# Ledger of designs, part 8: designed miniproteins, single chains, continued (5)

Each design is a single chain, and the fold is of that chain. pLDDT is the mean over its residues in the fold that is shown.

## One batch from the design tools (miniprotein)

Design m16262
Fold by ESMFold2-Fast:
Structure m16262 (fold): chain A 88 residues (1-88)
Amino acid sequence: AAYEEAVRHLREAGRYLQKAKEALDSGNYEEALKYANQAIEHAERSIKAAREADVPPEDRQALIDTARVLKEEAENYKKKAEEGIKKK
């Protein structure tokens, strides 16, 4: 239940983060912004699910920390995408 939901959202966050990176690398800033926002949303959903997971506190913290890292990277890609859009 909650643990599987946290892992699923982590996987989706990673998938969208990769798409955001590929869009940034190709100069498609609007697409990069869209994917970065989706990665942030999935990372936040993973954190919420992890907090509700019936797992040892250390395992719960590891899930939250991993999701925070993905969210932080996605927020960095979002910022780069927004900067790319402004250069027009």
Scores: mean pLDDT 87

Design m16263
Fold by ESMFold2-Fast:
Structure m16263 (fold): chain A 112 residues (1-112)
Amino acid sequence: AIKKAEELVKKNPNDADLWQRLGLIYYAEGKYEEAIEYFEKAIALKPSALYYQNLGEAYYEAGKYEEAIKYYEKAIALDPNNRSAWLNLAEAYKKAGKEKLAEEYEKKAEEL
């Protein structure tokens, strides 16, 4: 799977979706630093709420909660009705020790 995805990206280096798919493969394998690099390439080509959310999730799994918060906030700015992004933001704030903010954002997700 990885080798074929890497070959597709080499042939189509300007296809943001292929970089995002490569990032998801590395994320699923627990290779979060590599996933971050590939999601950043996807975002550089085409910023999207989904790509920001995936980048935030990769930072979260890498234990980089402040960076996860930053990218979840960017995802919400592009798609404020995305309930999963609000829940992910709340969880990242909780991990960062900001429990009151986490509760506020969890309630916001419940309203969607």
Scores: mean pLDDT 87

Design m16264
Fold by ESMFold2-Fast:
Structure m16264 (fold): chain A 92 residues (1-92)
Amino acid sequence: LEELKEKAENGDTEALRQLIDYAVKLLKEGKYEEAARVFEEAILIASKNGEHILAVSIAMLGLATAEEFRLQGEYEKADILLEAIRNALKKA
């Protein structure tokens, strides 16, 4: 994880893509707080690298996942993701 973050921060778009894949894997494993943290970091890294369209795309993926949780009645999981995305966008 830390090596992927460092590579992504240095402009490695493939490492950033791997971070997003890792966040999705964490969601499938039920590790929602860890996934939310990785989504937040990925959005901030994309924004800092000037990849604003990618940052928005990552945020939209997180928001779509949160909406899916809401539709399933999983409000706590939805709120965890939503707050992480909101915090990332405020800092970007």
Scores: mean pLDDT 81

Design m16265
Fold by ESMFold2-Fast:
Structure m16265 (fold): chain A 67 residues (1-67)
Amino acid sequence: SHMEELRRYLIEELGLSEEAAEAVLQTIRDFEPDFTKEQAEEWKKRIDKVVKNGRETVAELRAARAA
């Protein structure tokens, strides 16, 4: 299923814990009960961007604090 493909992406590619991945997936199920391939691709892209930007923001804040 598209939901299982998204779970694998979150854990294997983005490095989220199983608990964090399941929390994200449960939130998606609550809002998108008819989860489609197009929705899976959009959620994947948005989560990828949020995780990447979050990691970059944390690095920037740590660098600013060290300066």
Scores: mean pLDDT 75

Design m16266
Fold by ESMFold2-Fast:
Structure m16266 (fold): chain A 116 residues (1-116)
Amino acid sequence: MVELIESGGGTFKEGSSATLTAKISGVDFKNSLISWWRQKPGEPLKFVASISPSGKKYYDEEVKGRATISVDYSKKTAYLDLKNLKKEDTAVYYVMVYDPETNTLAFGNGVTLTVV
């Protein structure tokens, strides 16, 4: 069973930085695609960032230059660092894991980030 435990949400001041974390178990972490998605109030779920098993990273244009996705393979943890927070970053953030070998797709339960 895949388990995704997200943390690092809360209320932050505009211009500050936040680190969202996801502890991941039940998948081949090294061979899985890991991505972060967000849903802003009144908007659809949108892509934020991804990291492939090869280490290749992709970012949505809205967060490019402010977001950094990373993984710690020893801790089995994925991170999304957001700097220079804007009120528009207020959203529920979801980690997604995809293992292509097993065709397993899982989302976390979401973590809320509020920028004031």
Scores: mean pLDDT 87

Design m16267
Fold by ESMFold2-Fast:
Structure m16267 (fold): chain A 119 residues (1-119)
Amino acid sequence: SRAELLAVLDATVAGIEAALEAAAARLETSHPDAAAALREVLALLRESHARIRAALEAGDYAGALALLDALAARLQELTDAALARTADPAVQAALEATRHGLLQALDLFRGLVEELAAA
């Protein structure tokens, strides 16, 4: 249902936000540029969450899918830019793992939106 889909969105976003905040806090002292990049991703996620949620509440599944696709593309751009600015392999591994996890979570949620839209 739409209510279940909204609950899954809210839970997914809350989990990602907690993971990003924890990762940024760990990097803040040693790698402040990487921490700043993760905070840019967090800000984008918060803005996108509100917009995707509004689209789903309106029953605009096509709009929600377009917003998810735009979010995934922008996350790739921001993380690629952050990776290009670091030579530290541990920071590169952390950013790559974060990008991979975020894109997988978004792809899984996108599938749920597509299933509801097809019903």
Scores: mean pLDDT 83

Design m16268
Fold by ESMFold2-Fast:
Structure m16268 (fold): chain A 60 residues (1-60)
Amino acid sequence: MKSIEEILEEIEKIKKEFQPKVDEADAKEDFEERKKLAEEYYKKIDPLEDELAELRQKLA
């Protein structure tokens, strides 16, 4: 299990990795690629956000 700091760093890393891909898809008006990127992004972020919420609840 990761610490809160590790989870936050991982979320930020994922955001930074996806931003240029989203920008490229926007420039091309590739709505299908943007939809796929959003799905992949949330598949990675959702479990991290859930884990972060549980850890924060335990520390409160």
Scores: mean pLDDT 78

Design m16269
Fold by ESMFold2-Fast:
Structure m16269 (fold): chain A 89 residues (1-89)
Amino acid sequence: GEKILRLIGLALRAIGIKIDAERILKETKNKEAIEKAKEAIEKAEEALELVMKVMKKGREPTEEELEEIEKLVEEAERLLKEAEEIEKK
């Protein structure tokens, strides 16, 4: 069950990134912040698509599947932080 809980955790992180990035899109007129927030949403959505594909297999995720999803979530988190930093300027 540990690997499925890790998969769920990654999905929740990706959902959180989408919510925060969508807030930036609503609140900022800064073009660079908008572009980074859109990229963060795209990577978070890609991560969620992989989560759904893994869940449809009806088995525990592999370490390789978890690593691929985690990389996308980490890229999305980085892009969100960049967008937030630009928004504050």
Scores: mean pLDDT 88

Design m16270
Fold by ESMFold2-Fast:
Structure m16270 (fold): chain A 68 residues (1-68)
Amino acid sequence: LEEEIRRLLEEEVRLSMELIGLAVELTIAKKEGDEEKVAELQKEIDRVAREIDEIARRREELLAERRA
């Protein structure tokens, strides 16, 4: 259980860092007026955000089981 929670936290951190990187790239692309790149980056941000939400949900489920 503890190992599983740690693995999920590690993956959540990695994805969060990826999300930050994408947000920086999105800001630059918007400033440059690159509409195609903005659209691509927005899709990637949405994908990563959904993955983070799913991992966070799974982590909370395991934490609840640990407390019970």
Scores: mean pLDDT 82

Design m16271
Fold by ESMFold2-Fast:
Structure m16271 (fold): chain A 70 residues (1-70)
Amino acid sequence: MLSVEEFKREFEEYLELVLEKASKLSEEQRKTLEKDLKDMVEKLKETLSKEQQEVLEELYERWLKKLKEI
């Protein structure tokens, strides 16, 4: 099992890559990506500890704010 710190680092790196891709997309494509990521986050919560779920939610909210700035 990944530690909370390892999970946070890996997920942050993943979200940065997704955000870079999103910056090149149309508004409609970004809405689709947002929905896909939300579905992934919900599925991922089923396999995570409570502490990891809190980190996931915080990182996802931060990612959504950055997406809106594009």
Scores: mean pLDDT 79

Design m16272
Fold by ESMFold2-Fast:
Structure m16272 (fold): chain A 80 residues (1-80)
Amino acid sequence: SMEERLAELEERLAKVREEMDKIGKQDNAIDKQLREAVAAGDTEKAEELRQKLFDSAGEFLKKMGEYIGIEGEIRELRRE
């Protein structure tokens, strides 16, 4: 049914939101460490942390794509 499909999509959307929240929390921790490394003049640590943020941005964009896709499917089902 539409209700069953909607519930499944909303569960998947909630899971993607949790994954995005996890990435955001990790990014905040890395940003703090990066500021501390820069202040300490630890260029090697700063470069490592910048790479982690770059990798994290890619993962977040992937999750954003999943979120938008699921949200679109929910929107279509709710209008039918």
Scores: mean pLDDT 88

Design m16273
Fold by ESMFold2-Fast:
Structure m16273 (fold): chain A 70 residues (1-70)
Amino acid sequence: SPLEKLRELIKQAEKEKDPEKQLRILGETLKLLSEEYRKALEAGDTELAKEVAELMQRANDLLFETLKKL
C-alpha cells in the first residue's frame, strides 16, 4: 500500500546518519505525502487523509531536527 511505503521511507530517514542524505529522503517523502493527502481529500477519504496527515507531522518533525544539523 502507498501508506506502508511512506511509513518505511520515514523509518529510513530516522535511521539515516548523514544530514544531507536524511534531508533528501525527507524532501522526497514529504512530496509523496502531499500528493497522497491531496488524492485522499479529492476522493473524500477522510480516514486516509487523517493517516497521511499523521505521517506528514512525523516527517516534518524529523525535517526540523535535520535542519538543525545543516
Scores: mean pLDDT 87

Design m16274
Fold by ESMFold2-Fast:
Structure m16274 (fold): chain A 68 residues (1-68)
Amino acid sequence: SSLAQQLLDNMRSLVDLARRHIDDPELVQRLTDALEELGKTLIKAFPEFSEEVNKLIEEARRIREESL
């Protein structure tokens, strides 16, 4: 559970970083790609966190679309 919480916090940090750099589409794409891969792995390992993870993935996708 502590590992899952740290990974969730890392995903939130990546979302915040992407949002701060929304004017840099290349950086946003790299950050959001990393977040999606981390999220997929986290859902497989800890399915009880799938709701929180999917919410962060959707927010990341929205930021990515806005950046383009």
Scores: mean pLDDT 84

Design m16275
Fold by ESMFold2-Fast:
Structure m16275 (fold): chain A 106 residues (1-106)
Amino acid sequence: SGEAGALGGEAARAGSAAGAAAGRAAGEAAGKAGGANGEVGGRAAGEGAGAGAGTAKAGGASPAAQLAAGIGEGVGLIAAGAGKAAGGGAAADAGLAAGAAAGAAA
């Protein structure tokens, strides 16, 4: 029944959730320097980057964990780009970086 794969998926999902929560909080704090758009962009970027980093840490080198980590990183990059375009500037990128670091520590 692929029990080892299911356990790897649970670890990746738990890491994603913990990383997303830590990344969201760190990204929001870092994004505040860019005003309302920076706060929204930083929070969203930090959540995605944190989820990716947390997934990578918890799920290891499994293909499912690598895919989920890549998705989280991609979501964070898209959110950072959108926040920057909306006028959040460098604060959205700061949220992305802060979220990734927080997710890796989670």
Scores: mean pLDDT 75

Design m16276
Fold by ESMFold2-Fast:
Structure m16276 (fold): chain A 65 residues (1-65)
Amino acid sequence: DEELAKQLSELVKQRIEELEEKLKKGEISEDEFNELVETLERLGVRAYLERDLEGFKREVEKLLK
């Protein structure tokens, strides 16, 4: 489970970094950034509880398109 937690943490961090770049470029608003970050954190927690890394990736892709 430590390995799953680390993989999920790394994926969440990577997606947040992508959103930070979009915010810096003005592609998303600050409100949208905050909502997406909170959603990513919730999805990460849920994926850890469900032990479903692939489900996490699918949900994130759907969220961010």
Scores: mean pLDDT 83

Design m16277
Fold by ESMFold2-Fast:
Structure m16277 (fold): chain A 99 residues (1-99)
Amino acid sequence: ALEEAVRRAVERVAREHGLSEEEARVLLDAALAGAKQPTPEAAARAVADTVRASPHASPELIRLAGEALWMALAELGRVDEGVAVARTVHEIADEEAAR
């Protein structure tokens, strides 16, 4: 299931990037919010909005949440959707970093 793939991807990203338990929880919430959306654009928006609503909001955490959702979609053979989500999330994160 996509939700289980998201949980595995989040655990891997959190471990590889040395995230705190609080940051990992935000990452999971953001990736799961994106996974529930009908389009890559809506998914990217949900990811960014979820991270922004947290006290741990950063452009990097937005990018990592997008990466986790991309990895989960790729695991399920939905590679093109995952790439589209990651690209849009990176564009949003780059705009946040420029502010």
Scores: mean pLDDT 86

Design m16278
Fold by ESMFold2-Fast:
Structure m16278 (fold): chain A 69 residues (1-69)
Amino acid sequence: MEKLEKIGEELRAFASTIPELSEEDIEALREMAIKGASPQEIGDFVAKVAGPDVGARVKQRYTSLLKKV
């Protein structure tokens, strides 16, 4: 639980550097990460709201964060 919250906060911090993502999108990503969403689910969500290139970047970052845990 605590590790997933940390991943969610790190993903939120990364997402906040992406101008195509709104605060609502960033908070949704944090919640998804805390709930244990897969990299594919994160990537698909971001691709839908910000396009496939941004989705791929966020998916890759999230995958790296999961490997750290």
Scores: mean pLDDT 81

Design m16279
Fold by ESMFold2-Fast:
Structure m16279 (fold): chain A 59 residues (1-59)
Amino acid sequence: LREEAEKAFLEGDYETAVKLLEEMRKKGEKLSPADLLLMAFAYNKLGRNDEAARLHAEA
């Protein structure tokens, strides 16, 4: 999931990157600070800056 999320991000598919990282969290997997920052950057690219700011604070 993490590797697929990172690949989606690099390909510009920010919606898929966020979806995969959220699925990891939903499955009870602990996200690393790096995972949280990747998700925050993806939210920023999608224009969802409030969500991104929350994740930056969590990381």
Scores: mean pLDDT 79

Design m16280
Fold by ESMFold2-Fast:
Structure m16280 (fold): chain A 74 residues (1-74)
Amino acid sequence: SEEERKALIERFVERFEELVDQIAGADPETAARLRKLLEEVRKAIENGDIETAWKKVQEAADLLSEAAARREAA
């Protein structure tokens, strides 16, 4: 349901917000991009646009995966 999707999105936002502070020193560019995406997720939720909020959460997850791959590849 949309209510279940909203709850999952809110849980991801909380976890990603905690992660931003942890990575800001080592990867400030990824931290800044993640902060921007989380802000967009919050605005989408406030507007009742759960579809957009979910897409932005997926973009944040992809960003973190890309950053991890870059660290391994150098």
Scores: mean pLDDT 80

Design m16281
Fold by ESMFold2-Fast:
Structure m16281 (fold): chain A 63 residues (1-63)
Amino acid sequence: MAPSEAERAAMRAELAARVTERMRSLGLSDEEIAAAVAHLVAELDRLIAEGRVAEAEALIAAV
């Protein structure tokens, strides 16, 4: 079943937070962090749109 808007927003926030913290620990710029977050959030949204929710959750866990 597709996640609710609230669940999808929570998944996007979790992914963004994890990517941001990881990339900041590597000394990357705010521009590079923003680009990586945008890319991975787009991939997350695509997986959810395709009904691949388990893979979307795995993407968040893998970051």
Scores: mean pLDDT 82

Design m16282
Fold by ESMFold2-Fast:
Structure m16282 (fold): chain A 89 residues (1-89)
Amino acid sequence: MSPAEQEELLARLRAHGEALLAKLREVAPGLSEEQLRAMLEAARRTAELAEEELRKPGLSPGERALARAALEYAREVVRILEEALAAKE
């Protein structure tokens, strides 16, 4: 993958991620506590794996940018889910 192809892919992934985060903010308050907890565990696992990937030596700048974008996305998912879970009665 060329640097230009990596940049285009990263831009598309970020745009798609923003759309998914907006949708998650809309639906999360309506999810059950069990669903929120399951999604939160999955999102935390994704964030941990992305952090581990960023610690690896020999990552190309593009691979590092993709791992960083994945980490940022996973952290936002965790934050949205934690807020929705905290708001549950």
Scores: mean pLDDT 81

Design m16283
Fold by ESMFold2-Fast:
Structure m16283 (fold): chain A 90 residues (1-90)
Amino acid sequence: KVPEYKRYEEIAEILEKAIELLEGDEEERKEAIELVREARKMVKDDAELSAELAEIIELAEKDVEEAKKKAEELLKKLKEQAEKLKKEEE
């Protein structure tokens, strides 16, 4: 069984990579969108997180700066949630 905090850590790693790719060229931005889509598939059972990832995908096609901002905000929240869950597993 994979602990819940580990799933949040994995999504956070994907978002960190996606944020870096969003700063790149058009091909890198397309790769970032695909990474966020993969992350969304991993959290289909989490409606709120799935919706936040879907919003980042939409923004990445329309406004890369807003997509990056939203991804950075979500990354911060995921790291905080992973830390809280990890403390419960102590």
Scores: mean pLDDT 80

Design m16284
Fold by ESMFold2-Fast:
Structure m16284 (fold): chain A 58 residues (1-58)
Amino acid sequence: MKLSNEELAEIKKKLEELGYEVTVDLSETLKKFQEENGLKVDGIADKETIEKLKKLSS
């Protein structure tokens, strides 16, 4: 999935709200989130990853 600049900022914010350390390497943070939530660990903010983030951070 292609991410807009706004979607990238939102994803970073949601990861930080969930207690993840958001560094300049977003892929590493996404892999940790995906691993802890039983998702495919590819470091890509695909639709499944984004939907999970929205549910947990809202």
Scores: mean pLDDT 76

Design m16285
Fold by ESMFold2-Fast:
Structure m16285 (fold): chain A 94 residues (1-94)
Amino acid sequence: DEKRRLQELIRRGEEAKKEAEKVLKEAADVAGTLSTEVQMRVLEVYREFKERYEQARKLIATGTVEDAERGLKLLERSLEEARRMLEQAKAEAA
């Protein structure tokens, strides 16, 4: 069922976006106790996240399963990058 698959992909994309925002906020909080260089790296990851989210929104707006899958992939990639940034910030704080 294409309609059910589309709704599931949109739901997963919104969850990935919210989790990425949460992880990036935590990374920014950790980086705030560290060097300006680490803070700038978090800002760059956040900028790339915003660009991918905007691209994902445009893909999802087409209403096709194929484009929604591409949008989800962008958001999942942003979540992976957010998690790596948090790990790097925590490692430098230790």
Scores: mean pLDDT 85

Design m16286
Fold by ESMFold2-Fast:
Structure m16286 (fold): chain A 61 residues (1-61)
Amino acid sequence: DEELVENGLKALETLAKAGHDIDTLRRAANTIINYLKQKGASDEAIEEFKRRAEELLKELE
């Protein structure tokens, strides 16, 4: 589960560094959450990803 969360966050950070807007990044985060669910990630891992993604997005505002 940790690797799935870390890979998802790296993908989101890469999009942020590429200059995508906040709405695009929020859509990307939702796509990653769906991917985590499909890979069988635990509820705890999904909540950790959501928390860390929100922290990242707040820094960009």
Scores: mean pLDDT 81

Design m16287
Fold by ESMFold2-Fast:
Structure m16287 (fold): chain A 55 residues (1-55)
Amino acid sequence: MAKEALDAAGKAYNEAVKKGLTPEEAFQRALEAIDSLDIPDEVKEAVKALLERSR
């Protein structure tokens, strides 16, 4: 679950950057990708916190 969320976030971020979006916009796309997954909210929160710390 956490790996799937990280993979989805990374893919969304990279695609947004390739489309010319800013790093902040790409970060928001990564968060949206995590929220779209059918996984527990606790896992979503943990992955989002990890991504925020990595900024």
Scores: mean pLDDT 78

Design m16288
Fold by ESMFold2-Fast:
Structure m16288 (fold): chain A 72 residues (1-72)
Amino acid sequence: SDAAREAAIVDQMNQKAAELAKDPNATKEKIRDALKALLKEQNATDLEPMADKIATQTMLGRQDSAAARAAR
């Protein structure tokens, strides 16, 4: 089903974003562009808005974790 295909691709994007975010110097743009490349390879460019959202959420999660550590 389309829903199952979308869920599988979203899972792949989340896994790739998490791996890229392990590099503390990774930028939102670098993660976003890598996710868009994955979508192009999978012929799923209809999900490009999701790639930007995932990149943004991944970077925010990393920033929030760093802020929590810095705040004691």
Scores: mean pLDDT 79

Design m16289
Fold by ESMFold2-Fast:
Structure m16289 (fold): chain A 85 residues (1-85)
Amino acid sequence: NPKLEELRKKGLAYGLRYLAEMLMNDKAESLSEEEAIEKAMEMLGVKDPEIVEMAKELRETMTDEEIDEEIEKLREEARRLREEE
């Protein structure tokens, strides 16, 4: 399903952005933006440069609160697409 694959890529980009911000804001570990993104990529198993660039753009244009809301919306949309009824 092409729409489900598109949502998966968007979900990975939002998740990568969210995880990278959490890692950068962790008081126990002072990571640069690049280090945080690389660690988030490793944790999520993401190697697609398109997803990484999308995550970087989201960081510049959206707040953490907006990212959390969009992740929840993508989760709900993916659930509906899988229900098929």
Scores: mean pLDDT 71

Design m16290
Fold by ESMFold2-Fast:
Structure m16290 (fold): chain A 71 residues (1-71)
Amino acid sequence: GELHKEILRLIGEILRIIGEIEDLRRELEKLKKEGGDEKKIKEIEERIKELEKKRKELLEKLKKLTEEIEK
């Protein structure tokens, strides 16, 4: 079914975003430990916030689609 394929596609997109967030969080921790540039730290924190917002939107869409498949 089309709905099932869309759900799997969204899961794949969410997993990719989670991976990007994890990579950025590791970079952020390294920069903070090394006394890195505050401007670069802020840029990474803003990028993480943008990805977290996108993840939330995709998770909400996934929730709605899974509610449809259960009916």
Scores: mean pLDDT 83

Design m16291
Fold by ESMFold2-Fast:
Formats: sequence, C-alpha cells, structure tokens
Structure m16291 (fold): chain A 79 residues (1-79)
Amino acid sequence: MLAELLRQKQEELEKKIQEARNEMADIEAKAKAEMTSLVDKAVEYAIQGDYEKARQLILEAAKVGEEASRKVKEIEEKI
C-alpha cells in the first residue's frame, strides 16, 4: 500500500537527518577542542613575549574553524 511506502521513506529520512546531525555535532566538538588548544598555546607564547608564534597559532586555529564550517555546510547540503 502507498501509505506503507510513505512510512518507510519517512523513517529512512529521519534516520539520515539524525546521522547528519550527529556527524555535524562531532565535527563542531572536535574543531572547538582543537581551536581551544591552539588558542591556549598562543596565550602561553604571548605571555613569554613570542608574539610571532602566538600569531601563527591563532591563524592555525582560524583555519581549523573555517575547515570545520566548510564540512558542516557540505553535510547540510546533503540533507
């Protein structure tokens, strides 16, 4: 029956949406942890007066955030 096919397709879509949400959350959590670690290291170098290394670590943290944002957008486009 058509109603049974519609229920199966709705369950399949819900599963795919949940999997995509979990994948996005994992990417965001990992990126946030890595960015925080890099920023903490940058602060340590800045305190020591090594502003060049501090700046490089901040730029690396920004790139991690940009890459994570790009991956999340790619997953959103597939939903």
Scores: mean pLDDT 84

Design m16292
Fold by ESMFold2-Fast:
Structure m16292 (fold): chain A 68 residues (1-68)
Amino acid sequence: MELPSELKKLIEEAEELLKDPRVSEEDKERLKREIERVLKEYLKLDLLGQIGLILRLLGEIEDVRLAQ
């Protein structure tokens, strides 16, 4: 079973931020934790839980971008 294409794109966006030298180590650690949470838990959760993980990851990506 594969992750949805939309979620894969969000993970790719987060991974690009992890490569950006302008992003703080604290923000990178926060993004890494949300990526790891998605990878470990997404397939174990119901639809509402899956939506919650996506929104949380999206929120962290947005917060990191706004902090730049």
Scores: mean pLDDT 78

Design m16293
Fold by ESMFold2-Fast:
Structure m16293 (fold): chain A 78 residues (1-78)
Amino acid sequence: SAEAKALLEEAEELLKQGKYVEALRVLRRASDLHPELEPELEAIEREVLRKYLAGEISAEEASKLTAERVKELLKKHL
Protein backbone atom coordinates (compact mmCIF):
# COMPACT_ATOMS: atom_id res chain seq x y z
CA SER A 1 0.00 0.00 0.00
CA ALA A 2 0.99 3.65 -0.42
CA GLU A 3 0.99 4.21 3.36
CA ALA A 4 3.29 1.24 4.03
CA LYS A 5 5.64 2.35 1.25
CA ALA A 6 5.78 5.91 2.63
CA LEU A 7 6.61 4.68 6.16
CA LEU A 8 9.29 2.28 4.88
CA GLU A 9 10.83 5.11 2.81
CA GLU A 10 10.75 7.40 5.89
CA ALA A 11 12.50 4.68 7.92
CA GLU A 12 15.12 4.21 5.15
CA GLU A 13 15.89 7.97 5.26
CA LEU A 14 16.28 7.89 9.07
CA LEU A 15 18.55 4.84 8.77
CA LYS A 16 20.75 6.68 6.24
CA GLN A 17 21.17 9.36 8.94
CA GLY A 18 22.15 6.71 11.54
CA LYS A 19 18.96 7.39 13.54
CA TYR A 20 18.37 3.74 14.38
CA VAL A 21 15.94 4.15 17.31
CA GLU A 22 13.81 6.72 15.42
CA ALA A 23 13.75 4.40 12.39
CA LEU A 24 12.56 1.48 14.58
CA ARG A 25 9.62 3.61 15.78
CA VAL A 26 8.59 4.28 12.17
CA LEU A 27 8.97 0.58 11.25
CA ARG A 28 6.81 -0.45 14.24
CA ARG A 29 4.18 2.10 13.16
CA ALA A 30 4.28 0.55 9.66
CA SER A 31 3.58 -2.94 11.10
CA ASP A 32 0.75 -1.52 13.28
CA LEU A 33 -0.96 -0.13 10.15
CA HIS A 34 0.01 -3.12 7.95
CA PRO A 35 0.24 -6.34 10.02
CA GLU A 36 1.56 -8.21 6.95
CA LEU A 37 4.92 -6.45 7.61
CA GLU A 38 5.20 -7.79 11.21
CA PRO A 39 6.99 -11.10 10.42
CA GLU A 40 9.68 -9.37 8.33
CA LEU A 41 10.16 -6.54 10.85
CA GLU A 42 10.46 -9.16 13.63
CA ALA A 43 13.16 -10.90 11.55
CA ILE A 44 15.05 -7.59 11.20
CA GLU A 45 14.82 -7.05 14.97
CA ARG A 46 16.15 -10.58 15.61
CA GLU A 47 19.10 -9.97 13.27
CA VAL A 48 20.06 -6.41 14.27
CA LEU A 49 18.40 -5.06 17.45
CA ARG A 50 19.80 -7.86 19.64
CA LYS A 51 23.38 -7.04 18.54
CA TYR A 52 22.77 -3.32 19.06
CA LEU A 53 21.34 -3.79 22.58
CA ALA A 54 24.28 -6.09 23.47
CA GLY A 55 26.69 -3.31 22.42
CA GLU A 56 28.18 -5.47 19.64
CA ILE A 57 27.39 -2.90 16.93
CA SER A 58 26.93 0.89 16.83
CA ALA A 59 23.71 2.73 15.94
CA GLU A 60 25.29 3.55 12.57
CA GLU A 61 26.13 -0.12 11.87
CA ALA A 62 22.64 -1.22 13.03
CA SER A 63 21.14 1.44 10.75
CA LYS A 64 23.13 0.19 7.74
CA LEU A 65 22.12 -3.47 8.29
CA THR A 66 18.45 -2.54 8.84
CA ALA A 67 18.44 -0.30 5.72
CA GLU A 68 19.43 -3.30 3.57
CA ARG A 69 16.43 -5.27 4.94
CA VAL A 70 14.02 -2.30 4.51
CA LYS A 71 15.11 -2.07 0.85
CA GLU A 72 13.90 -5.69 0.42
CA LEU A 73 10.53 -4.77 2.02
CA LEU A 74 10.13 -1.80 -0.35
CA LYS A 75 10.60 -4.15 -3.34
CA LYS A 76 7.74 -6.36 -2.04
CA HIS A 77 5.37 -3.40 -1.42
CA LEU A 78 6.19 -1.28 -4.49
Scores: mean pLDDT 80

Design m16294
Fold by ESMFold2-Fast:
Structure m16294 (fold): chain A 71 residues (1-71)
Amino acid sequence: GAMAERLAKALEAAERYAQELARALEELLGLPATYTVERVGEDEFRITVVAGDLVVERTFTVEQLLAYGER
């Protein structure tokens, strides 16, 4: 259904954002980076990226992620 398709696209966009952020941190710090993507609400995803002792957390709405994914 349309809702399932929107959530799938938002998750794909969130994973892409997390991968890009992880790569940027790896280049900046020279350390391996890992990431997680969690659905924290009906319309919200939390992205956590860890590189050494640095932890970056971002929360995005489905609408923000869909806008990012259309780039």
Scores: mean pLDDT 84

Design m16295
Fold by ESMFold2-Fast:
Structure m16295 (fold): chain A 74 residues (1-74)
Amino acid sequence: SRARELVLRAVAADIMAVAAEIAGNAEAAELFRRASELYREAAKALEEGNYEKAEELERRGRELYDEGMALYDA
């Protein structure tokens, strides 16, 4: 399900946050934590039937995840 995919994205972001913390990159870790929160909020919006909100939250989560990856790979 789409909600399950969003939860898996949140878990992946949580794993990246831990990896960034271990690497000493607190800024990347914060971006990954925020991405995880947005993916979990998107999953909840889907459960509530709010598809437009879920799509916007997923988009914002992806943006923060990509920013975190760019900073982590720098």
Scores: mean pLDDT 90

Design m16296
Fold by ESMFold2-Fast:
Structure m16296 (fold): chain A 82 residues (1-82)
Amino acid sequence: SSKEELEKLLEEYKKAYENASEEVKKKLEEIKEAVKNKDFEKAEELVKEFLEKYPDDENAKKALIYLSWQLGREVRQQLLAE
């Protein structure tokens, strides 16, 4: 089912985020802080640098996607609280 497929993908991406190296986690936290501060120019530059540093690291990319999903979820929760 589509729900089971989504749950599997979310679990894989969550594990990539949780099991990321401390260096990768630090870079993801910098991106998260830039987004929270609404410094979208800095966030875009940090994402570009992240992708250039880890072009062939699928786990690092999955961790970034998971962070993007979490940030999008927080925005959706804010909209639903209206």
Scores: mean pLDDT 78

Design m16297
Fold by ESMFold2-Fast:
Structure m16297 (fold): chain A 80 residues (1-80)
Amino acid sequence: VKEKEKEIKEKSEKLLEENLKEAEKLTPVSEEIRDLIEEALKLLTEAAIAKARGDDEKAAELEAKAKELAKKVAEMIEKA
């Protein structure tokens, strides 16, 4: 379980770095939008870890929070 948590964290950090670099090249992203994307990905990482531990309830809560942040990002992009 602990080893799987470490793998999920390492993979998530690499994907976050890659996605942020790609987004910066393709579309100018404000610092606010970038921070929200980072926080959403952090919540998804924590949700994956909770699922790996068998805590489906906590995973669902964290996923719901990540979806809320994703909606906020979408609204900010639409208004930009």
Scores: mean pLDDT 72

